# Ledger of designs, part 34: designed miniproteins, single chains, continued (3)

Each design is a single chain, and the fold is of that chain. pLDDT is the mean over its residues in the fold that is shown.

## One batch from the design tools (miniprotein)

Design m9159
Fold by ESMFold2-Fast:
Structure m9159 (fold): chain A 70 residues (1-70)
Amino acid sequence: SSLIQQYNQLIQQMTDAIDNRDYQRVNDITRQMQQIADQISQYDPQLASRIRRGVRMGRIASRNIQTYPP
């Protein structure tokens, strides 16, 4: 599925964004992941749930980047 391929690419981009402490990029990626989860939920609710867990973790990472400077 093209959505699964997009999600896998976003996971790799998320790691780079966190490493670079780019919270705006992390926020953008979590938003895109949430949209994929919403689209896939009718076809694969288990995968959608796992993606949403990842979105929650991304939001925590973004907050930590903003709150705790290096």
Scores: mean pLDDT 84

Design m9160
Fold by ESMFold2-Fast:
Structure m9160 (fold): chain A 67 residues (1-67)
Amino acid sequence: MLEIEYENVSEEGKKQTEKIAEIVEKVVPPSKHIRIKAREEDGVLTIEVRVGESLGIVIMKSSEEVT
């Protein structure tokens, strides 16, 4: 099962988070629960990935917003 939570994330940040989720689903055993929390502050996208009792954190820096 995959759960994704977004906090103040741009549409581009959501797309990046979804790409990370797809990769995580491919490498994680089907019996594990995957929880992903994405948050964006000051142009920095932080993705927290939890697989069962394990925690991984991915930090992505976004470029300037396009109008």
Scores: mean pLDDT 70

Design m9161
Fold by ESMFold2-Fast:
Structure m9161 (fold): chain A 73 residues (1-73)
Amino acid sequence: DRRQLEEELRRFHRELKEAEKLDEDDIIKRLEELGIDKKNLKKHADVVKHVVRSLNDAARSFEERYVRRRLEE
């Protein structure tokens, strides 16, 4: 329900914020540990960074819209 969704969204957003704080070098190291080709590591890290940022933006926008809807209810 609404409370459960709000709590889960806050937790998810917090996790995404922590992921966004990761340096490119940290992301590259994690990808290398997963067996990604060294030649592609930087490209994959760039994609991961863009995805994490987009998810953070989407989560924030969703939470803002969700809070506004609750005020209208």
Scores: mean pLDDT 67

Design m9162
Fold by ESMFold2-Fast:
Structure m9162 (fold): chain A 119 residues (1-119)
Amino acid sequence: SQAAEKEKLLAAAKELGRYATFAILTLARLKRLKDIGAPKEKIEEEEKKLKEYSEKLKAVFPDFKELLEKDPELAVEAASKGGLMGSALYIDYKVAKSEEEKKKIIEEFLKFVEDLIKE
């Protein structure tokens, strides 16, 4: 049904916000561990988490982009329910003064996610 498809896309947008948040926090932690000369095993553990979050992002990204094409405000609102990165996207989108600024905010976020999911 159309309602089931919409629910699926909303869930994907929320998951995208969640895993984008986990990814940025893991990147920050990984940088800290490298800066303090942490044991290789601790660095590898965080790199493994980053890879897992990247794979989760890759899985939900097509559905997020589909929702974004159909209803960009709904897509960024749904992502905001996932966590900090989604909330930041939604705030930036809502305070944007023009359609051009909104498109740039979305494009910058999409590039961030694409950079996380590329090998």
Scores: mean pLDDT 90

Design m9163
Fold by ESMFold2-Fast:
Structure m9163 (fold): chain A 81 residues (1-81)
Amino acid sequence: SLAEEIERLYEELRKNPNPETAERLIALLDEAFEEQLPELTPEQAANVQKQRDLVVEEVRTMKPEEVEKRLLELRRELAAK
């Protein structure tokens, strides 16, 4: 699934921070956010856009603490399903 591919790229970025992995992860994140947009109210869409911008910036900066935090959050979401 898309979520599993995103989790894999977060793990790769955590192990070996590099711009190529970050850009691939951003592309998949954009795809995941775009899939959600048609089902949302304008207010929900605005909140998702803000969250996307924040996550994209965190991935681009490749800060180890932020990458680890997002990876753990994603793993918890996947485990809850």
Scores: mean pLDDT 77

Design m9164
Fold by ESMFold2-Fast:
Structure m9164 (fold): chain A 69 residues (1-69)
Amino acid sequence: MKEELKELLEELLEEVRATEVEPVEGLDAARQRSEALARAWTKVANYMQTELGWSPVEVAEFIREILAE
């Protein structure tokens, strides 16, 4: 359970790091990168709701706590 969430969070973190190390050039490349980040984040949110049984409110509270750190 937590290991799968960790893998999804690591995937999201890798997408963020790739954006920092090599800036994307051009509007189409920037759009594709933004879509990849959005998809990785959506996978994390969906996992929390479907696999962990968290409500949307619980997911929002968890995100708020992480952003506060």
Scores: mean pLDDT 67

Design m9165
Fold by ESMFold2-Fast:
Structure m9165 (fold): chain A 70 residues (1-70)
Amino acid sequence: SALERLRQLHDKALELAREKSKDEFERLNKKIEELIKKGAKISDLMDLGVQELELAVTTYLEAKEQLLAE
């Protein structure tokens, strides 16, 4: 069914997104971890959290578009 195809595409896009931006996610996570270790304020962590979310969303959309084109 169309719904089953959409679920399969969604799962595949998430996998590709994770692989495409692995290094960037690792860099952001490491930076967040270092700030937590130094006792950073929530406001400082929020900026990096937003960047990580933006990266996840954009990479997911790129992966989805690539799968639809193939």
Scores: mean pLDDT 72

Design m9166
Fold by ESMFold2-Fast:
Structure m9166 (fold): chain A 92 residues (1-92)
Amino acid sequence: MRPLTPEEVAFGQELLKRAKERIDAEAERLLATVTDPAVRHQIEVLATAYMMLILATVLDLLEEKGASREQVEAEVDRLVNDGIAKLRALAA
C-alpha cells in the first residue's frame, strides 16, 4: 500500500464526513416519513452501501492514482448525488 500523507488523510476524512452527513440527512428525512418496515430496511442498507462505496473510491483515488483534490471531490459528489437519487426512488 502507498502510505497516505497526513494532508491526504485529513482531506479524505473531511470529505467522507461531509458525504456521510449528506447521505445520513437524506436517509433520516425519508425514514421520518416511511412506515413500511421493508422500505425502511432497504433505505438503511442502501445508505450504508453507498458510504462503503464512497470510502473505497476515495482510498482508490488517493492511494493508487494520486488523484487531485478536485477529481476526488467531483467523484464523491457524483456518488453522493446518485445515492440520494436512489434513496428517494426507494421511498417513492
Scores: mean pLDDT 83

Design m9167
Fold by ESMFold2-Fast:
Formats: structure tokens, C-alpha cells, sequence
Structure m9167 (fold): chain A 69 residues (1-69)
């Protein structure tokens, strides 16, 4: 598998974080958006060896799950 650089993983995590915050502000719980963000976060978790970035990805997955409730 191709490994993400730390910079690419950080940028992708920031985009996911911004998308989650926007969804919270607009009360948007569109299932397709939630699934898309989850898959992106899981991709980062699998492609990065940085434990800090892995922890950030896990927290984002948990936030997405909470939005879907």
C-alpha cells in the first residue's frame, strides 16, 4: 500500500475536522457525507505510521459516529 506522508495525513485530517465542524454548525447529518468522512479517516489511520495522527483519525471517527446518532 502507498504510505501517506505526515504532511498529507495532517492536511487530510484538517479537511475532515473542518467538514465535521461545518456539519455540526449546519445540523447536517447526511448519511452519505458521514460515510465518506469515515472512509477518509479510516484511510488515514491505515496509511499513517504516526501514533498522533492515528489517534486524531480515531477521534474523528468517534465524532462522525456521534453525529450519526
Amino acid sequence: MQRLSREQAEADLEEIEKAIEEMKKTNDTNPAKLVGLTLRAVGILLETDDPELQERARKLIEEIFELGK
Scores: mean pLDDT 79

Design m9168
Fold by ESMFold2-Fast:
Structure m9168 (fold): chain A 99 residues (1-99)
Amino acid sequence: MENYRISGKATVLRDVDLEAVDDDTYKATVTFKAPESKEKRNLLVLVFDGGRVLAAEEIEDVEPGKEYTLTLTVKNAKSLGFEKGKRKADVVALELEKI
């Protein structure tokens, strides 16, 4: 287990379009500019709908001010109440601090 603390900086990126891959899988393509901190940091990128996390990805050694494009996979879409078609979700990037 890696010990990380969320550093309290949350950047709400905006809504992202969920693209259907199959009948139970969606993809979210997230493009964002990394926070302009003085040092490289790890980021946790969350795709969520309301209070529910749909997908999460950790990015290591993120360069300040650099643009990143990630593809996150949302699985079990039927159990999440997603019908086949276009859906939007919210995205947040959280700065991680190693303990």
Scores: mean pLDDT 70

Design m9169
Fold by ESMFold2-Fast:
Structure m9169 (fold): chain A 99 residues (1-99)
Amino acid sequence: MKALTPDQLLELKRATLGPRLALIKAVEAGDLDGFEEETRRLIDAAEAAGGPSSAVMVLDQAKGDVIGLRNSGKVSRDVALQALDILTKQMNDHALKAA
């Protein structure tokens, strides 16, 4: 796996902030089609800023965001489980490509 420098991590955070917020809004609304589209945009932004291995990292962070929303009651269990399934499938696919 390619290690990221502090400058690359800062650029990654800046590049992914928009898609990450849009992804959170989509899952809060129960819009799983929009969530999948925003997940794709998050992956594209992460790969552009930090390379293929950074996509796995930002997907793992997004998984934490979905779990947090479920635990706070902002999203239903069923919506959270479907969103986590989407993120897990995308993360596994990218982990294989980054190896």
Scores: mean pLDDT 79

Design m9170
Fold by ESMFold2-Fast:
Structure m9170 (fold): chain A 70 residues (1-70)
Amino acid sequence: DKVRKIFEEVLGKPANDNDDFYSLGGDLEKEIKLIQKIEEEFGVILPLGVIRQDGTVAGITAYINEQLAK
């Protein structure tokens, strides 16, 4: 829920769990905003490589959960 909300705020459009960040119009400027909002909300630093390999709402949520489980 929170990750999807951040995606929609950064991209300015609805996002499904399997929609890729870049397919929704994500660019470098929006990558930076996404990283900042995730850090503010969860205290997790999101690497660019995670966005580029698994840049879906589901993929980023999985990464955040892995970091919080440490």
Scores: mean pLDDT 80

Design m9171
Fold by ESMFold2-Fast:
Structure m9171 (fold): chain A 92 residues (1-92)
Amino acid sequence: MDEEELKKWVEEGKEKIEPIAEETAEKIFTELDREALLKEIAEQRPSLSPDAAELADKVEEALRTSNSFEELKEKLKEILEEMLEKRYEKAK
């Protein structure tokens, strides 16, 4: 993508990270089967690219170690922010 498009994507991504992390954490705790998600991540991990595998590992750890909605939300927010910044660095 061009620099202007990438910059706009990063700006919009950062603005939306917190509400996305909160909504995702809420759905996982209230609507989604965490065990099914963990199993799917584990089964797909060997076929993922290195970057996708790193993300999958972080999400799996967040799902396994988070005992509350608040903990999961914070961990997901951190993961999303790190991935956004890493993508920005790689794309420039």
Scores: mean pLDDT 70

Design m9172
Fold by ESMFold2-Fast:
Parts: structure tokens; C-alpha cells; sequence
Structure m9172 (fold): chain A 56 residues (1-56)
């Protein structure tokens, strides 16, 4: 959805490490997919990227 894509683009702008950027870029690749497996990859990469942002 356009709202999810916009959210991920905001997180990508906040990404300070290559690992966080890679996860959000992969989430963007899958965000508009109609395939269930791609949507699961989207969720996994989104959560991993957020985890990278929250690490001390």
C-alpha cells in the first residue's frame, strides 16, 4: 500500500547503518507485492530494519 511504502521510505531516511538501509530497501522491494511470501519478506525486513534503528 502507498501508506506502508511512505512509512518505509521514512525509516530508510532515518537509517544510519548499511544494515538498516539494506533491510528497508528490501522491504521497499516487496511492499507492493501481491505474493504472500513476498509480503512475509516485507514484514521480516521492516522489523529487522527497525531493530537496527533501536540498537544502542
Amino acid sequence: SSKLKELVERYLAEARTPAAREHFELALKYVDSTDKNDLLKFIGHLLAGIGELLDP
Scores: mean pLDDT 81

Design m9173
Fold by ESMFold2-Fast:
Structure m9173 (fold): chain A 72 residues (1-72)
Amino acid sequence: MQDERDRLNTQAAQIVSDGMQKAENAKSQDEIDQIAQDVRDRLAALPGVSPEAAQRVADQIRQYGLQQLEKK
């Protein structure tokens, strides 16, 4: 029972972590937009993740990536 929830939480954390790392290393706004889109789609595919929660996380990753891009 708990093992499945732990697996899903681990998958969600990995998706977010990978998205943040890719966004930090992104070289263009288009790349950041694609990373955010991928994170949203991957999170929304997980059982128990609402589309609203997935979109919120994707928006945060997009904003983070854009801020990193402005720093050069």
Scores: mean pLDDT 80

Design m9174
Fold by ESMFold2-Fast:
Structure m9174 (fold): chain A 107 residues (1-107)
Amino acid sequence: LILTTEGLKEKVEQLAKQAVEKIEKETGIKIDVHVETVDDNLPPIQLITDSYKLQVKYKPDGIIIVLNTNKEYDSTKVTGGQKGFYIIGKNNLSVNKLTNILLEILE
C-alpha cells in the first residue's frame, strides 16, 4: 500500500510501476502495489491494519509505502527520508531493495 496526496498520485503510480517492473526483472519477485490518496491538508495519520499490524505516521506532503505481507509484521521500519516518504514493511532484503530502487528513481 502506498499513501500519497492527490497532487503526487500520478507520479507515485508511475514510479511504483517502474520500481515493481525493475524488481521483477532483477529478482523474479512479483510485488502487488496499491496506491491510495489522502487530502493535502490532513494531519499526520497513524495507520493500523489487522492483516499485518503496521503502525505508521503519515505527513500530508509525504508518501507511505506499506508492503502487504501475509506473515506477522515485525516492528522494523525503513524511512525513505529526503523526499518525504516512509517505507514500512517486514524486516527483509526485499524492503531494502525496494527502498534503494525508489530512492534512485526519485533522485
Scores: mean pLDDT 48

Design m9175
Fold by ESMFold2-Fast:
Structure m9175 (fold): chain A 94 residues (1-94)
Amino acid sequence: SMAEEAEELAKEYLEKKDYTLAVLALSLAALEYALEGNYEKAYELIERAIEVAKEAKDESSVQTALGVKKLIEEKDFEALEEARKELKKILEGY
């Protein structure tokens, strides 16, 4: 699953203490789970992304994760797809 791949990527970044990339990967995993209709797992992962960003004191990452949480709450499939494409592009560019 694309969601499981993004979740494993997040785990790797957390182990490396790369918290910015970990938040992006957790946010991507949350979007992938939301697109699969698994909102329970999507909320679990996006809340974790927000927590990681806050503990890292990375305001930019906090805003990114909060933005993704809002899109998941709105359940707008088109907005979720666009956010997924954007986060994938950012992660692939690293």
Scores: mean pLDDT 87

Design m9176
Fold by ESMFold2-Fast:
Structure m9176 (fold): chain A 56 residues (1-56)
Amino acid sequence: GDAVTRARAEANAAGARAIAEATGSPVAKQHADRAVEAAKKGDAEAAAEHSRLAGG
């Protein structure tokens, strides 16, 4: 994707990771890991969805 799409995916992955670190929740960690993987693949939609699921 373009730089904006990549930045959005990376920001969502970072947010999910921060939630997982703050809560210690195994479910949040799983979603954070998936958000990071999605961001590495350039899948901004998957990164956003997993970031949302890590928080709720």
Scores: mean pLDDT 81

Design m9177
Fold by ESMFold2-Fast:
Structure m9177 (fold): chain A 105 residues (1-105)
Amino acid sequence: SRERLEEYLKRVEELIKEYEENPSPEIREKVEKELKRLSDIMDEAIVEGLKVPKEKFEEAYLETIAKKLGVPKEAVTPEIVQRLNKALWDIILLKAKERRKELLK
């Protein structure tokens, strides 16, 4: 269902905001777990897309994301894909910023 997927994304987005504002060991562990999950989902989706003819890439890509998230393919809208990619990038960027702060102190 789209509602269940929206709740998951909101939870991940709230976790990322908490990590940015107050990076505790517990929050860092949760963020790293979500980074792994999102990376695995997107990687598998691309791999499955590459196994089919170019014209069927999008279908295989979206079906794989939907399967990994436990939702119908129709729930994986362009907005949802954008939010998944943004969450993945935001975690990578925040981890890089944290490493940069350690190098400057």
Scores: mean pLDDT 84

Design m9178
Fold by ESMFold2-Fast:
Structure m9178 (fold): chain A 67 residues (1-67)
Amino acid sequence: MRRLSVEEARALADEMIANPDTPREEVVERFLEADPEGRAAAAVRAEEAGDRRTLEYIAAAVNEALA
């Protein structure tokens, strides 16, 4: 599986914020390609933007990666 860099994970968060119609399953799967540091950076980015949807989907990806 390809690992996203921290900067790529932040860019992915910006992309998901800009595209709120992206299915949850697709968003979660894409964030699973980031490492824990990348997911944390993406979560901070979503929180700064006030996007609860993206933040929730990043949290779901973290939970799936740990399970």
Scores: mean pLDDT 81

Design m9179
Fold by ESMFold2-Fast:
Structure m9179 (fold): chain A 130 residues (1-130)
Amino acid sequence: SVRVRRKPRSIEEIKEELRKEALEALEEFAREARRVLDALERDGDKARRTAVAEIFREYAKALEKTSPELAELFRGLAEALEAGDYERARELLERIVEAMKKFIENSSPEEIALLTALLRSLTRRLRAVA
């Protein structure tokens, strides 16, 4: 007897699909953020640095309740950019990427979806200023 059973998608299968989408959004964000930092170090004035720092502060505030750790890292990145400390800014960006990978691994489907939307929004804002 041939038994054809279609299994409904489990919560774990949904979570795996959401994780893949979030990791793709994170890679795109990291690439764009590094490009923006390089552009600011080469040709950025104080006004442009302040504009980019303000974007990171807005997203820090959005993350305060979901991940206080990520919010603090984003605030630190904004402060480094305002100071023109590109070495510190790059260090903090890499810490953000690693913290986001851990968050994606350990978060609920709803939290992963929220982070993906936030990353896509942030990437669009960064493209507009660099």
Scores: mean pLDDT 86

Design m9180
Fold by ESMFold2-Fast:
Structure m9180 (fold): chain A 62 residues (1-62)
Amino acid sequence: MTREELQKAAIKIVNEALKLIDEGKPLDEIIDFVREQAKKAGIPDEVIDSIIRGIKTIYEDK
């Protein structure tokens, strides 16, 4: 996976997660969604963990 492909996939997953936050989905459900989609996209675990931390921060600031 190129850096550009990884970045594009990560942005898409983050945008979908933000939409779920706006819909009032539970944090655990959003995290499970992010992990599943990121694994399917071939995103490395370290990057997945970074995305999840970002989502948790956004969720708490809501």
Scores: mean pLDDT 80

Design m9181
Fold by ESMFold2-Fast:
Structure m9181 (fold): chain A 82 residues (1-82)
Amino acid sequence: RREEVIEELVRLALETSEEKLGEAMGIVIAETDSEEVRERVGRFLAAYTAAEKAGLPEEERLRLAFSHLSLEDLERLVEELR
């Protein structure tokens, strides 16, 4: 289930601009108003930038970054990006 949601988000993110993905993340943070969600998004960004510095392809960067989010966060993002 979690891996399935991550693969769906990777596909959605690749079909969407980085700007739109950023907007969706911002909406999830604003709607939940949760410090825990902000911390998980911070880990997402750290993993994404680390993978980018390592020269990993965008698909792998996204897959690694999404692994730092909770299942609930991932499901909210799917709803926002659809």
Scores: mean pLDDT 78

Design m9182
Fold by ESMFold2-Fast:
Structure m9182 (fold): chain A 116 residues (1-116)
Amino acid sequence: KLEELLREAVEEAIRNLEKDLEEHSKGSSEEVKEKVKELRELKAKDPEVYEEARAAVAAVRVGLAAGKSEEEIVRLADEFAGGRAGAAARELLKENNGDLAESLLLAAEVIRKLRA
């Protein structure tokens, strides 16, 4: 199954998200810098929410690059961070804005709403 390669790619994407976010902020507007600041505060305050959001964003980015369907991407996210990550991935696929910081914040918002 292609799943082993996809899992490895998502794990690498999760590890690289911190570096990708730093690179994204360097040449960006004040709006992007403020969003990166919000994500750093989220990581400090709710590290579990931040980790689930990272998994959702990584799964969406890897899955789209691999030509996977919405259902396949949602399943991939759920494998890494449970059903909340899959729900976040589904919302990310609807918005399709491509901005890394906005995607992470959207994923975190969905995950927080599901943590009853």
Scores: mean pLDDT 77

Design m9183
Fold by ESMFold2-Fast:
Structure m9183 (fold): chain A 70 residues (1-70)
Amino acid sequence: SRRDEILRLQRKIVDEVMKRGKELGLSDTEISVLIQQMLDESREYLEKNDLSLSEYESKLREIADKILKE
């Protein structure tokens, strides 16, 4: 289902953020906060804009890149 595909996509990006965060020396707690922020920010786009899976992936990656640049 679309929901299962969204959850799979979220897990994939979450795993990437966890790996990159650890490489940057962030704690597990700091990484968890950033992941939650990314998922919360992206959720509004799913609800408001009926985004395709590829558009949602692009938005997740955009948010992830912003939170990991600092």
Scores: mean pLDDT 81

Design m9184
Fold by ESMFold2-Fast:
Structure m9184 (fold): chain A 99 residues (1-99)
Amino acid sequence: SSVIEALKTVIEALDKMIEEIEKDPSKAEFQVGALITGLSTLKVILSRSEDEKERELAKQIGELIDQLKKALATYSVDELIAFLRKQREELEEQLRKEE
């Protein structure tokens, strides 16, 4: 399933992001900016799909991008890491439901 593959891609990106920010918190803004760019590309691809589930996932990715931008403007590094972990857990639960 293309939806399963896309969900796995986003989860892996979040995992790498969390690891990199924990390793060097001073790069949090740069790292999240790179993630937003990657997610924006994926969103555009999925939004043009003929599959309704892929278009729904594109909307979710758009919401995640908006939340990431707000988190960068509002959160401390610790709050940002907690937010990223929560998003990862929610996406992993969604992945399990897609089977």
Scores: mean pLDDT 85

Design m9185
Fold by ESMFold2-Fast:
Structure m9185 (fold): chain A 78 residues (1-78)
Amino acid sequence: SLFEQAKQVLGTIAQWLEKQGYTDLAKWLREKLAQAKTLEELLSILEEVAKELEKQGYTELAEEVREVIEELKKLAEE
């Protein structure tokens, strides 16, 4: 399902964040991911991750995350 695909993407992002030293953000993401029950909630979490990455100076990665959000939205509309 698209929901399970979005969860897998977020899980991968959480692992990457922890590896880069963003331990608090990775913990926050994992907690939000465990509580999410809809695709809309997962998309909201991805947007918050993109915002935080941009705030930390990872502008290119934030843009990549926003592109993933748009791709998932298009798939949800099909």
Scores: mean pLDDT 79

Design m9186
Fold by ESMFold2-Fast:
Structure m9186 (fold): chain A 93 residues (1-93)
Amino acid sequence: SELERLLEELREIDRRLPDMDPAEQEAALKRMAELLKRISEIVLANDTPEYVQLIEEMLRTSAGVLGAQLEKIREEVKRTMEIFEKMEKEKAG
């Protein structure tokens, strides 16, 4: 899936980041931000447990900047899921 491809690209950048020069790190961090934005859009658009589990798995294996950004995505997903739950409750009542 697109999400799996984006997560794999993030992992490869994160792995290479410590060995990069400052100019390469700046470009890599910009690319990571673009990937994280797209991941957020996909995860927020899909309320499936599978996507949430994927983000949680990445959080468990990530450290530093990537871990912090994934936690932000996780919180945004939780807020969106709460909105969907409220909408379903209104349809049932």
Scores: mean pLDDT 68

Design m9187
Fold by ESMFold2-Fast:
Structure m9187 (fold): chain A 62 residues (1-62)
Amino acid sequence: MRDDLVRRAVRATSDGMRAGDNEGAARRLFELADEARSRGDDSLAQGLENHARILLGEPPVG
């Protein structure tokens, strides 16, 4: 389960970088973070949210 979300996050980041769309990649990472949180994986959700913030040029939380 966790590995599926990680693979989807890596793909979203890769696709965004190839397209020059950091905002789209960040949005997808926030969606995956919400899915991780709904599955009870708060640690993965926080990591995905922080990666999304970095792509947007924002400081990570925590």
Scores: mean pLDDT 77

Design m9188
Fold by ESMFold2-Fast:
Structure m9188 (fold): chain A 66 residues (1-66)
Amino acid sequence: DAAREQQLLAELQAQAQALLAANPEAIREEMLERARAAGLPAPDDQQLLEYAAQLVARPAAEAERA
């Protein structure tokens, strides 16, 4: 159901924004280190939010794999 998927994505985005707001420096530092390792420029705000979303989603994906 596309509507359910959209709702789950909205919840994930809200959690990602909350995580980024709570830990902005830690998330930026981690992204900068990853960018440096890959030879990429410093991340923008959208890339930081996408990374926070991945952090929020990761435990669920790991639980599914266990």
Scores: mean pLDDT 71

Design m9189
Fold by ESMFold2-Fast:
Structure m9189 (fold): chain A 68 residues (1-68)
Amino acid sequence: AEREALLKKAQEALNKANEYFGKAVGYRSKALESSPEEAEVYRKLADKALAEMQKYRAKAEALRAEAA
């Protein structure tokens, strides 16, 4: 059924969002343990990971709305 396929895709998008959130947390942790120069690089990587997380969350919400 189309609804089941959309819900499965929504779950896959949420799993991707959770993966990027984990990467962002990991990068922030590395930033705390790094030199100031390396910390700036890790903070930028964390910000990029959070942006990707938001994209996948939005995709999941759109797919869930379509499934309703």
Scores: mean pLDDT 85

Design m9190
Fold by ESMFold2-Fast:
Structure m9190 (fold): chain A 76 residues (1-76)
Amino acid sequence: MLPKETLEKDARIIKEALEELLASPPPKTAAEKAAWSLLAMTARWLAEQAREQGLLELARELEELARRLEEKLRAS
C-alpha cells in the first residue's frame, strides 16, 4: 500500500490532470491516447489504494473521473 500522505498528494495531482483532460478536446494522436490511457489506469490504481485505506469518497471520485476519461478516449 502507498503511504497515506503519498496517496493523498498523488490523488490530488491525478484528479487535477483528469479534470483538465475532460475539459479538453479528445486526443488526436496515438501518443496522446496512450497518455490518457495511462492516466486513467493510474487513477483506477489510486482509487483501489484509497478504498483499501478507507478513503471511500476519494476512491469514488477517482473511479468516476477515470470512467469518464475512458469513455471520452473510446469515443475519439
Scores: mean pLDDT 82

Design m9191
Fold by ESMFold2-Fast:
Structure m9191 (fold): chain A 109 residues (1-109)
Amino acid sequence: GPPLSPRQRELRRRIMDTVARLILEETGHPELKRLLEEGAEFLHVEFTDQSPDRSYVELRVVYELDGKERYSSPVRLTGERARRFFDEVPRRVEPLQLELQRLLAEEAG
């Protein structure tokens, strides 16, 4: 599709912040839990790889700690975990997703 506008990109970033919180909640990822305990602020999530059929996703969390922006180790979800993740993410981000859809419609007309 066409490239996203700056407003659409910022809203997508807010969606990815929600995704980062969900990853921590669902996976109990030891590194991400430790980073939060050390006072890290999760800035957004970068999808490093994903399949169109929802059979896998690979991502990393971008975070700030001690004034420095850093990346977590990659998180890879496959099979049932990937499917569950793809089902739960839309439920959690639905209000932001609806706002993004509204902006897409407004900026297209």
Scores: mean pLDDT 77

Design m9192
Fold by ESMFold2-Fast:
Structure m9192 (fold): chain A 89 residues (1-89)
Amino acid sequence: SRLEKRKKFLETASEEELEEVKKLREELDRHIAEAREAIRRGDFETAEAHLEKAEAILEELRKKNAATLEQEVDLGVAQLELAVAKVYS
């Protein structure tokens, strides 16, 4: 029936959205880790670039109502680490 076809479509769309969220979360964690590594090397330009990409990904996750408090805190801590390193370098 048309109703059964519509239900299957919505289930498939939900699975695609879950995979998209998973990929965005993995990319966010990767950019935060790369930013921290750049901070440790004193490469503040590379750190800033990775944090800007992380912010864009976190905003996309917020739009999908899929941002976690843990990832928001982790990004905020990395941003603070960069700010402190730039002042005391």
Scores: mean pLDDT 83

